Designed miniproteins, single chains. Designs and how they scored, part 29

Each design is a single chain, and the fold is of that chain. pLDDT is the mean over its residues in the fold that is shown.

## One batch from the design tools (miniprotein)

Design m995
Fold by ESMFold2-Fast:
Structure m995 (fold): chain A 61 residues (1-61)
Amino acid sequence: LSNEQISRAGQQLAAEGVAPETVLRIVNGIILVSEGMSQREAAEKSGVSVGAVSRGLKLAK
């Protein structure tokens, strides 16, 4: 994933009314998945649900 794709996902989450702290956690989860971590492990380390990481990845695509 490019920095632009990750930034776009974060902007979209913020536009949907997600709290800034939660946006940062989801963005961290996306970065961890892009580095080879599973969605489950990335969600656990970022403190968000697997569904939140999956949503963020779809927005980044």
Scores: mean pLDDT 82

Design m996
Fold by ESMFold2-Fast:
Structure m996 (fold): chain A 82 residues (1-82)
Amino acid sequence: MEKEEIKKEKEWLFSKANKDLALFTFFQSRHILYRSRGEETIGKEEFTKRLREAGVPESVIEKLLEVIGDEVVKKALEDLLV
């Protein structure tokens, strides 16, 4: 997957599908996280705030941090928030 394709997929998941399941599945795919990067590294407080603004439940945010690690989640969220 290319970076552009991954960004399209993320926007599609955010707005179309079940955001909870879609985001969780996306972030669990670590290979995507390593290929898909935003512009800069975001602090944990900031990226969780952005997820809440996007309408992601806090319970889902907590699950993402638990299963794939906070640094990996930050990288994925950088791409989503760019």
Scores: mean pLDDT 51

Design m997
Fold by ESMFold2-Fast:
Structure m997 (fold): chain A 63 residues (1-63)
Amino acid sequence: SELDKFIKELEEQIKKNRELLKTLSGVNRRVAEHELQGLEKALDAVKKSKTLDEAKEAYNKYT
């Protein structure tokens, strides 16, 4: 389903951001950590969504 694709793409984005975080330091690392926390909260909310539209609203709320 489109919802399943959206969830998978968000999980891949989080994975890539975690890998990027290992290469960063200082202010850039703190900014990336904050953004990653938002994405993780977005993923939790998106997984609770029943439709793609609800998932997109959840994503926008936390990102």
Scores: mean pLDDT 84

Design m998
Fold by ESMFold2-Fast:
Structure m998 (fold): chain A 64 residues (1-64)
Amino acid sequence: MRSVQQIKDELDEMVKQGKSVQELVDYGQRVLAEMQRNNYPRKDIVDVLAYFNQKVMELLKKQE
């Protein structure tokens, strides 16, 4: 089972590796679905979702 910090670290690593916005979206959706299926606390799901949105927005700013 992945911790919230591990998920955030994986997102940071993907951004550093130059993964596309599509790859980040695919990863984020899979992780959020996994967290929901495994009954993660709502606070943790919201935290990951907020962090994911920040990373996606950062990449989009670099495009336009």
Scores: mean pLDDT 81

Design m999
Fold by ESMFold2-Fast:
Structure m999 (fold): chain A 100 residues (1-100)
Amino acid sequence: MVTIEEVEELIREYAKLEGLSDEEIETLVSVARHNLELPEIDHELVAEVASTLSIKARAVLAGIYVIVDAAHTQPDRQSKLELAKKQIEIRIENLKKELK
């Protein structure tokens, strides 16, 4: 069973690999968790948070937002978390290849 805590840790790993600050990492984790727990995406909150971030952090948030949006196509919370986990793992693996 995939937990929200597992998804949060994957988002932290992804953002850390992208070179974000600890403050930006926790901001991205909080926004992603909030939106994954909601029945619909809070697009206004995502836009507001994006305006406070560096260009690099905004690009990472955009990638996370695409994953959260795809996860919201799933019918239940567990399927949503499983899709989010899978998509973030793919992004982490792709990024590790780029960082060689």
Scores: mean pLDDT 84

Design m1000
Fold by ESMFold2-Fast:
Structure m1000 (fold): chain A 109 residues (1-109)
Amino acid sequence: SMEERIEQFIKRYVDNVIKRYLSLSEEDQERFLEEVLRIAEEFLRLVESGDREALLRFAREHFAFLEAELNLSDEELVPAARRVLIAILEALSKIEPERFTPLLERLKA
């Protein structure tokens, strides 16, 4: 099913992202964490704003690969991007709980 395809793709993608993160230097790991926080905070800000067009543009800017790889419609892209962000934040909250858990809880609300 499409749902199973999305779930499996996200799992593999996030696993690869975390493996790459763990292979980075300490300086590059910190830059990666700052980038994830920036993207997740901006996504949440746009969700809270109710600006659906801005949220879709943001999802295309950062998550266009989801649309390409899974052949998603515009209506499916934003939910899929949210699922990727939640999965990344769940993985990172196990490594840096003080930094990522509050944002994870806000995105899951």
Scores: mean pLDDT 87

Design m1001
Fold by ESMFold2-Fast:
Structure m1001 (fold): chain A 93 residues (1-93)
Amino acid sequence: MDRAALQARVDEALARLEREKLPSVTLNFSGDRAAMEALAAELKARGIGEGLVFPSGSGRLTLLSPETVERLQNMSDEDRVKEAQKRLEEEAK
C-alpha cells in the first residue's frame, strides 16, 4: 500500500473516532514497511497513535481519540503499559 493510501485510511479513522466518539481505532496494513514505519513514527510523535510493524511488511496502527490520549498522559508508566497490553490482547482475539 502506498503512503497516500495509508494516509487516507488514517484520516478516515481519525474522522470516525471523532464522529462515533470511539476511544481508539485499529488499522491493519500490508505493503511498504518504510511508509508504515514513517507514518507510525509521525502518529507517535503527535501523541495520537501507536504502531507495530512486522518484518514481513505487515503492520498495525492504533489511533487514539483526544480523550484517550489525555487519559493515558495522566496515567503512570506502569498503568500505560497495562493499557497497551490489554489492547494487544483484545486485538489478538
Scores: mean pLDDT 68

Design m1002
Fold by ESMFold2-Fast:
Structure m1002 (fold): chain A 96 residues (1-96)
Amino acid sequence: SHMDKKIEEKLVEEVIKAAGVELSEETKELVRQLVKAVLAGDDVKARELAKQLVRAVAEQNGLTLTDEQVDKAADALVGNVRALAEKLREELLAEL
């Protein structure tokens, strides 16, 4: 729907903003793929993409994360994106 496209675009913007650093185009593409996977309910793909994104952002900041830290951060990221999607859906419905 038109609403789903607006939610997708706004989610991508908010996730990029939340990174707190300038992201490469390759990393921004990972954000777009992550958002699409979350909105599609593809939990396996969303988790894999979130782990890749967490590692990419950590490397940009000169951080070395353990696999446990990556897993925890990726699970939190997927949960936060899902919660933000629901919030944005409610806000857009209120504008109708």
Scores: mean pLDDT 81

Design m1003
Fold by ESMFold2-Fast:
Structure m1003 (fold): chain A 81 residues (1-81)
Amino acid sequence: SELESQKLVHVTIRWKAKSPEAAKQARLIAEAMAEQTGSEIVDEDTVELTMTKSQLKTVLKAVEVLRKLASELEVEIEEEP
């Protein structure tokens, strides 16, 4: 429904990179996600994103790439009621 497509989703991603090279790649992915959603990068290893439900699918694909670079990955997804 239109109401569901208008719902905002808040996504917090925290990671620990496997290596310094992986950390650089992870940051580029985080920056790309922030650009796509109009969000800010909070820290070197944490990004907070606000997006529409339709953008979530693209962000989740980027998260899977980030998962390959991370020894630890936390993803928190909160949908507005």
Scores: mean pLDDT 80

Design m1004
Fold by ESMFold2-Fast:
Structure m1004 (fold): chain A 86 residues (1-86)
Amino acid sequence: SSMEELVQRQLTFIDQLLRDIDRLIAKTADDAAVVAELNAARAKLDELRATLLAHRDDPAAVVAAAREILDVGTEVNRLMMKYEKE
C-alpha cells in the first residue's frame, strides 16, 4: 500500500540521518553544544521511528512523523554544510 511504502521510505531516511549524525558527532566531539544538539536530534529520530512502527496504519500519525523527520533532515543537512564542506 502507499502508506506502507511511505513508512518504509521514512524508516530508510531515519537510518541515513542517524548515520550522518554519528559521523557529525565524531567530527564535532570538542564542541559540547553541537554534540548536545546532535544527540537531541538522534533521540528525536529514535522517538519518530518508534512512532512509525507503533502507528504504521494511522495516516495522521505517519504524516505528522514524516513532517518532523523532514525538519530534522533539514537541520542535519545545514550542519553537514557547516562542518563537512572544506
Scores: mean pLDDT 88

Design m1005
Fold by ESMFold2-Fast:
Structure m1005 (fold): chain A 96 residues (1-96)
Amino acid sequence: SKAKELLEEAIRKARELREKAEKVSPKAGAMAEAAERQLRQALKAAEEDLRSAIAYVEGAAETLRKLAEDSPELREEAEEALRLAEEARRALKEEI
């Protein structure tokens, strides 16, 4: 599905963000890791429970927004990951 492809791309971008975030601060690294984990949970849930998958993506999006606000050095990468997460959320909602 398009939602699954967008989630997989968002997970890849969140992983890249995490590697950079870990070099900025432990807090930034932990936030990026939490967002990646939420997106992976969304991907797992997407085949069985679309509402849970959407909730996980919304959680990841909130964390990515806060990371972009708190860490200017990560803003572009966090905003890119956030855009992919929001696109995945929209695609999941269309499957309900």
Scores: mean pLDDT 88

Design m1006
Fold by ESMFold2-Fast:
Structure m1006 (fold): chain A 73 residues (1-73)
Amino acid sequence: MEVARAVGLVLRALALLEEGDEEGAIKTAEEIVETIKDKELAIEALELIEKGAKDEGAEEVAKHVEELKKKLE
């Protein structure tokens, strides 16, 4: 189910951000765009990752995720 996959990817990205693995977080956000076919669900997942990146001060991750969201809109 796509919802369960999206939730798993969001949790993975947030864990990577907490560990300071910004490259891993970006790759996980890109995987959401490639694997989650429901555009609305993908945007919601990316918004959660963007918020997590901003909370951790990971500005480059937040910018990259924002660009990915714009490509889906």
Scores: mean pLDDT 84

Design m1007
Fold by ESMFold2-Fast:
Structure m1007 (fold): chain A 80 residues (1-80)
Amino acid sequence: MKGTLLVGVRNEDGSMYISEAEDIPEDLAIALAKHEGTGAVVYFPETKRAIVVEADGTIRELEGVSKEEAKELALKVYKP
């Protein structure tokens, strides 16, 4: 299954934005999130499913999540 990889990024001025990478295979998105080690969310809009990858590599799955909620989760789990 392919999803959107959502990663929080902090600018030098302390402001934050979400980096989005679309159409990433689930296994690859999880591997990329674990490699970065800063926390990420993989979102699946067709099924309203989100996979949360914590900075420590812990994985949680959530259902019934909107894209907006997934972006909020990506910001919350971000650990630079």
Scores: mean pLDDT 80

Design m1008
Fold by ESMFold2-Fast:
Parts: sequence; C-alpha cells; structure tokens
Structure m1008 (fold): chain A 84 residues (1-84)
Amino acid sequence: GVGEKNAQQAKKLAKKQGDVLSEQSADLLLQAQQALKQGNKLEAEIYLGMSLISYGVAKKLGVISDEVKKLLDAAIKVIQQQLK
C-alpha cells in the first residue's frame, strides 16, 4: 500500500545519502507493515516503536533530509492508523 511505498522509497533514499538511522527506521516500518499483514499487532507495535527511536535520533543529529523525513512521516502515519 501507500505506507509500504513511502517506507521503501525512504529506505532507498536514506541508503544513497548514507543516513543509516533513517534507513534503519524505514526498514523497521516495512517489518511493522509485514507483521500487520500477518495479523501480529503486538509485533507491529514493537517494530513501530523501534523505528520511532531510530527516526528520533536521526532528527536530533540533523542527519535526515527533508525528503526522507516527509516519506517516513507519511509511512508512520499509515501504520499508526492501521494499529487503531
């Protein structure tokens, strides 16, 4: 879905930019989405939490590009909505 596409694009872009923390955040969002598809809501919540930690560190270090931030924010929002 749209969340997966945004997370995949964020991962690709972060990798090209050498942004390891945002790449890790994006990969964890993809794992959360996979857990949701399998009906494992608890596992999805754990992966989302881990993603938010990596993303938070990337933001504090100022290493994240605006484009990656926009893609991660969009993917996070979709997963959070699916967890309600």
Scores: mean pLDDT 88

Design m1009
Fold by ESMFold2-Fast:
Structure m1009 (fold): chain A 84 residues (1-84)
Amino acid sequence: MRKELEREIQISMLTIQSSVSKIAIDRNPDADEKIKELYQKSRDLSEEARRLLEKGTKKDEEEAKKLQKEVSKLNKEAEELKKS
């Protein structure tokens, strides 16, 4: 139903975010180690958020939402470091 579609979209978005972080690491093997750590953490948290959404409990969905916010924060921090 509609809620299942919303969950499926969120899971797909987290999968894309995890893939983007992996590509960023793989394409920049000589990048600053701190930037690599931020992308790795972003990837790990995205995968954990996806796992929580797949469980489908209300508490797990709330926890996944917190992890998604942390992923966004880590991605912004990585972007700031790239500009320096």
Scores: mean pLDDT 75

Design m1010
Fold by ESMFold2-Fast:
Structure m1010 (fold): chain A 84 residues (1-84)
Amino acid sequence: SKAELIERVEQALEDLEKALELAKELFRQGRYEEAIEILKRALSLKPQILAALEKGEAPESLRERLEKAVEEIEKLLEEIEKAL
């Protein structure tokens, strides 16, 4: 159902946001490899979330939330890789 797809998108977005915060903490601790692994796994979910957004006819606000999370993850990944 569309409602089930939207619920899965919301859960996936929460998981992305939690992964970002965990990676920030790992970066602060100097645990660069673990931070990169978490961020790369989070980014791997992007195509699935985009497909669910389209199929579920989700509000544009959820797409914008995904785009913001992805941008922040990509920026942090770049910062951590430069610190290696």
Scores: mean pLDDT 86

Design m1011
Fold by ESMFold2-Fast:
Structure m1011 (fold): chain A 85 residues (1-85)
Amino acid sequence: SSALEESDEQIRENMKLTLATYIAREEYGPEISKEELQEKTKELVEKYSLEELIERAEEIAERRRDEEVLEGVREIRELLREIEE
């Protein structure tokens, strides 16, 4: 059904937004305003593919030893594999 295809695209968009938000927050630090965080997140979504955002987020999480984010990245990779066959 068309609803499933739209759902898959929305899932990918949500993944990109989640990863880009994490990357922007980590790269620009806690002093960034909500407005600036949204701006940097949009720039990352426009500049990078989903795969590039996954790799960058994983690299940052590994450096910070952030197990929760590493688990989230693994879940995103598994879900992406399922929706890409």
Scores: mean pLDDT 78

Design m1012
Fold by ESMFold2-Fast:
Structure m1012 (fold): chain A 74 residues (1-74)
Amino acid sequence: MDKEKAQKILEEVEKELEEFVKEVKDSEIYEAAKKVKDVAVASLQRLVEQGDVEGAKKVAEETRKVVDELRKSL
């Protein structure tokens, strides 16, 4: 159950980050957006393996905050 919940968070965040990277592909923040996606997905994959739903939620919230700050740079 916990791994399934953490996996769902990973899938939602990865989808959000894939759309964000597409959105900014022709912008100055494209490289930063790709790095945010790579780091967040790697962190969430580790948390899914551990069944750490609380950790996955925290990473998702922190990642969304970083995405919002990057969007302000556009």
Scores: mean pLDDT 85

Design m1013
Fold by ESMFold2-Fast:
Structure m1013 (fold): chain A 94 residues (1-94)
Amino acid sequence: DSVAVGLETLADLLLYYAEHLPSDPEKREAVLKSAGVTEEELNTKPEEWAERAVEYAREGKFEEALDYAIIAALVASPEERRRLAERLRELARE
């Protein structure tokens, strides 16, 4: 199932960012700024961006799904990234 593979790929991406993105405020802010993340996106819960990524993945729009998953990863804490990755893996099994 291409949707299941897509969701698993997004989960792996979230785990990758949990390990590799800086968690310190100054470095995180610099990464978010270079990625073009807006203040509105920063103030939106990471779960909302992850939900949009799942919705686009289910529609077969994997490019858009990836974009929203990256935003979710960038605004989330490392713990939130792992939680979202687990959720995406659960959805991939459905």
Scores: mean pLDDT 73

Design m1014
Fold by ESMFold2-Fast:
Structure m1014 (fold): chain A 94 residues (1-94)
Amino acid sequence: SELKELEEKLKEIEEKAKKELEKRKEEIGEEELKKELEEIGKKRKEEIAKLNEEGLTAEQVGELVKELAEILGLSKEDAEEAGEAAKKYLELQK
């Protein structure tokens, strides 16, 4: 039940992220959004590669999810909730 509640929460966060991305696309245009997401993806690949060498902790994944949610335009509260949900989800996987 706790795992299912976290999955439902993550699904809600995913839907919020989709809405914010669509809103941002309307505000700045598709090309500008694509450029912004490509630059973010580039930096994140470097960070993920470094963390993979050290081993990703649930806390580090939570921080990464929170940061991505903030970049995607979610509120600070929704971003923190996303990070905490991701952290708890991983802690329950093992």
Scores: mean pLDDT 70

Design m1015
Fold by ESMFold2-Fast:
Structure m1015 (fold): chain A 83 residues (1-83)
Amino acid sequence: MLDELIKKINELMKKFIEQSKSLSGEELRKLYEETKEQIKKLVNEAKKSLSPEEQRRLDLLTDSTLGTLDMYTWARLKELEKE
C-alpha cells in the first residue's frame, strides 16, 4: 500500500539524518548516494502494483522527498566546510 511505502521512505530519511550528524563529507556523500538509490528502488518496485493515479501521486512525493534529501545533504556539506 502507498501508506506503507511512505512510512518506509520516512524511516530511511530519519536514519539518513541521524547518521549524517557524525559523518565526514566523503562519508556523507556515500550515504546520500546509497539512500537515494534505496528510495528509488523502493518506489520502482511499488509502482508495479499501483494504479496510474497512485503512481502519479507517488512520483510527486518521490520528487519532493529526493529534493529534501538533496537540500539537506547540501546544507550539511556546507556546515562541514566550516570545520
Scores: mean pLDDT 81

Design m1016
Fold by ESMFold2-Fast:
Structure m1016 (fold): chain A 54 residues (1-54)
Amino acid sequence: MALSPAAQAAIRYIREVLGRTLEDVVAGDPEVLSALTRRFGDDAVIEVVAYLLG
């Protein structure tokens, strides 16, 4: 699916700012999820997780 700009920014933020992997998001790492939710909101986090799960 096409990602929103917020979801694309969230994926970039995981790798470039948090230094974490996309697998940490799929695994439900509470530190990563809390940081993303605080920065981008619940809807963007839900979109990223849906995209990564396919």
Scores: mean pLDDT 79

Design m1017
Fold by ESMFold2-Fast:
Structure m1017 (fold): chain A 73 residues (1-73)
Amino acid sequence: SMADEYKALAEKILEIYSQFSKEQQEEFNKEVEKIFEEYKPKLEAAKTREELQQVLLELLKRVLAEAERLKAG
């Protein structure tokens, strides 16, 4: 279900974030703010709750990808 997907993504993001140094957390926070700005037009274009939930899922996947990038490098 979508709820299970949200939970899995959120748990993975939190797991990676908890392993970050303060410097990595600050960098991650800045990149997350940029991702939110990138997704604003998509969020505003969503006409239904289901469309909004789908955009939020995509946003969470993008945030996870950024967490994994910072963890790797």
Scores: mean pLDDT 86

Design m1018
Fold by ESMFold2-Fast:
Structure m1018 (fold): chain A 61 residues (1-61)
Amino acid sequence: ADAEATRAAGRAIGEAIRAAGLSEEQANVVDDAAVRANALSGGDPEAILAAGRAALEKLGG
């Protein structure tokens, strides 16, 4: 994966966490999901975004 795209995906999830006004514990759940997806996919930006968004949806619904 492109390191710049991977970093951009991570930043997008970070911005989504801030925009959602999550607690520190909730933010850590979303961040952990994104970090885990990065590790398992070898830096796939789509996997990072999908995992982070899925975690956000679970916290919001």
Scores: mean pLDDT 80

Design m1019
Fold by ESMFold2-Fast:
Structure m1019 (fold): chain A 85 residues (1-85)
Amino acid sequence: APAPSREELLARLEEERERALRENNETRLELVDLRLEAVREGLSEEEVRARVARLLMERRGLSEEEARELAEEYGNEEFLRALEA
């Protein structure tokens, strides 16, 4: 299975951002923006998950458990795998 390149990841995240805008999902949009930043900065999978969880707790007032569940959904396995490639 081909691991996405940095350019392919950025293209995918831009598509996800457009979809989040179309769906009017502010939380998803914010998380996509965080992932775009992570790709540009070269953050690890663990760092991305930690930042996503913290952002959800701080910004949305979610519990640690709720933030962790959403971080798994928006931390997308393919995106996390590509960060290691």
Scores: mean pLDDT 67

Design m1020
Fold by ESMFold2-Fast:
Structure m1020 (fold): chain A 98 residues (1-98)
Amino acid sequence: TKEELAAKAFEKIAKKFEEEGDEDLATVARALSLVARAMARGEGLDPEESQLVRRAGELADQDPEGIRKKIEETLEKLLEEGEISEEEYKAARELLAD
């Protein structure tokens, strides 16, 4: 599904942020991947997943525009490097839209 494509893109972004030592951005990207997977499966988040999503929300609230921009820039970079497909890129961008 489109949500599964978005989840794959966000997981690859999370790994990229981890490689760069940006643990806060990695946490936000991982939470986005979990939410997308839950949507794709039609299932809710378990308590541990909900805790991570809540933490990611708190981090995003500190700089929502900066975090969104960094995620979008990283999506474009991964697309250019061939690490995500155009379909994964489009799905992730649509899920980031408020």
Scores: mean pLDDT 82

Design m1021
Fold by ESMFold2-Fast:
Structure m1021 (fold): chain A 84 residues (1-84)
Amino acid sequence: IGSADEKAAIEKEGGKVVDSIDDIPDNSVPILVIGIGTPVTMEHVEKLKGKGVKVIVRGSTGVEPEAVAELAKLGINLVRTGVG
């Protein structure tokens, strides 16, 4: 399932892995990686406004159309996880 390998890789580079947006300190995260199976919703976007996020890396899961529009208005880029 790869979640343990993902956590290990991120922590090796000095990153932090959290299961909830509420665990992210305010204005501390320019890049946020969201789990491959986790959809991005408007509720997530509202919680991210104070976090200083500039780029969201996500898997191939659904993003609410309203969330895509709002993230674009905030200047936040959405990037799908790639192989390579």
Scores: mean pLDDT 62

Design m1022
Fold by ESMFold2-Fast:
Structure m1022 (fold): chain A 83 residues (1-83)
Amino acid sequence: MKVKEFLEEKYMRIKQEMDELTEEAITKAYTSSVEEAENTLREFKEKIQRYLEELSEDPELYKKMEEHAKKQLDLVEEAIKTK
């Protein structure tokens, strides 16, 4: 496998996992207590940092993931604020 193809595959995997985590976090924000929603946001932020670290060697993929992560974070934070 070529390194570039491996990194692009890794990006797609991380993006999918992040999208799934975002939906779970939003669901918990609406259905759980404020404290549980805040814990979900904290865990989500921690996982985002780990995902970004995995792409740190490719500045282009890192930037794309950082922009995607910011949009996902904004959605989760908005859901928590609505509570």
Scores: mean pLDDT 79

Design m1023
Fold by ESMFold2-Fast:
Structure m1023 (fold): chain A 80 residues (1-80)
Amino acid sequence: KKYETLLNIADELIEEARRLVAKHPEDTELQARIDKLIEEYKKNRNDYEKLKEVFSKLVEAIQEAAERLGETVVIKPKVK
């Protein structure tokens, strides 16, 4: 189911985001951005449309941070 797949991918993205924050504690802007997005995810977990929006923002934040910090991020392959 699309919703369950999105939740699983979002949980993995949150884990990766937390890893980046922990590895770069000096980046307070990243910490604040990721914390805000995680709270938005928790608040909107039962709303599929809002969850999709939060998912997109989380992916964007992680990719931008990885590019800025010279890190590689691993996101599980999307299933059809």
Scores: mean pLDDT 72

Design m1024
Fold by ESMFold2-Fast:
Structure m1024 (fold): chain A 79 residues (1-79)
Amino acid sequence: VEELVEQAREYTEKAQELAKKAIDLGNEARKYKSSGTEEQRKKAEELENKAIEYTQQAGDYLVKAGELREKAERLRKEL
């Protein structure tokens, strides 16, 4: 049970790191988006796409963490 909780914690931490990277990239993209040059707008799109990718990866880790926590709760109820 404790091993499943620890694995869920690791996945949650990975999700938090990826979510933070996504937020940082989204903030960086906004800076480029507010500038008037075409090159800076392209840079904003690249950063936005990368932020979306990290957000999706973070979501995947949160789903895995949730599944592990559910398994741990089931095992606790059987004891």
Scores: mean pLDDT 81

Design m1025
Fold by ESMFold2-Fast:
Structure m1025 (fold): chain A 70 residues (1-70)
Amino acid sequence: GKAEGEELIKRGKELIEEGERLLEEGRRGLREAGDGPISDITRAIGTVLRGIGLIVEGELLIKRGEKLLN
């Protein structure tokens, strides 16, 4: 029902916010790593990819929630 749609949209927005935080953290890590150790670069790339994954998952949850509200 409408409540389930609203909860999915809320969860999706929370995942997007978390993903955006991780994406910024990863981007900062890449800038700070520069031409430094490959381990620091790899860690930062991993954080970026995790952030992107959460944003995509959050967008899918919002779309599912919107369908329940129609």
Scores: mean pLDDT 86

Design m1026
Fold by ESMFold2-Fast:
Structure m1026 (fold): chain A 70 residues (1-70)
Amino acid sequence: DKELEEGLRKAMSLLDLDGDGVITYEEFKEFLLSGADLSDEQIEKMFSLYDLDKDGKITFDEFKEFALSR
């Protein structure tokens, strides 16, 4: 979805002040809570699908795969 990916890119630009393409759990949660009616459990579940190394961070590539999933 073009609109979803565009929104994701804009959100990344706003949250990723370092420009390293890494999103922390807190940034991910704030992004989703600002734009979606999701529970903490849903946000944690989504994040855990991409946080495979359990460091509390996901890469932009992982987040992009979520947006492009079909």
Scores: mean pLDDT 64

Design m1027
Fold by ESMFold2-Fast:
Structure m1027 (fold): chain A 77 residues (1-77)
Amino acid sequence: MDALAAMLAFLRSHAGQEVTVEYTAVGEVMEFEGREVRPLTVTVTVGDERRTFTLPMPADTAEELAGRRETVTVPEL
C-alpha cells in the first residue's frame, strides 16, 4: 500500500473537516528508482484521531517541509 494513497484516503474520509498537519521529522537520504528521496514523517490530527504517515519525498521537498505545522480544512474534491 502506498503511504501517500493511505494519507489521501484518510483526508478524503474527513472532507470538509479541519485538520492539523505536522511535518515532524525527515529521515536519511535514500535512493528510490534512481532519485534521492527522504522519508518525511507527517502526522495528521482531526478531532481526537491522529495518524502518522511516512512518505518518500524528493530530498529537497522533504527538507523544505520538515518542522512545519499547519491547520487546513480538507477540500471537498
Scores: mean pLDDT 75

Design m1028
Fold by ESMFold2-Fast:
Structure m1028 (fold): chain A 86 residues (1-86)
Amino acid sequence: SMEEEKFKAAKRTLEEMSKSFGVSPLDIVRRYLELLRVMAKQKNAPEEIIERIDELERRLAENPDDMAVLQRVYLEIQELLVKIAG
């Protein structure tokens, strides 16, 4: 399915960025989460968006070594960035 393809692509993207920047996949996802927080603040995003960002941060803190969790969080960050921008 297209969702399975996106999930597999997220793993490849995180591993490639991790190698390119010399940081962990977790650090890459955390950097994107911080970008999302900055964008949400600049766009005056609703409190529901801020709460969702906080939930994503908690999931990362609880599952720092779970690649499947990192992939899902990364994809949710991308979806929220599109929602905030559009």
Scores: mean pLDDT 88

Design m1029
Fold by ESMFold2-Fast:
Structure m1029 (fold): chain A 94 residues (1-94)
Amino acid sequence: MGREEILKRIDEVAKEAKEYKVLDKENIKVEAEGVSEEEGYEMAKTAVLLKILALVPLSEPTRLTVKDFKTGEYYEVEIEPDGKGLRAKVRRIE
């Protein structure tokens, strides 16, 4: 993989995160199913961080599976852009 390609992707993701203020609770609309709003926000925040670390653009709709290590439960998190922020749907996997 080219070094220039990796650096460009990191820069693009960093610019998107800065624009959305992606980890700000005000900028992530959480729709929680079978989980509290606060737990839903923490799972959504974790999924957004994983997306950033994977160098996937925040503008690209993404579905991730996140494990809550405190409870051992698995959550499906769907992230999509919503205006100037993000929307996350958080659902417990049975």
Scores: mean pLDDT 71

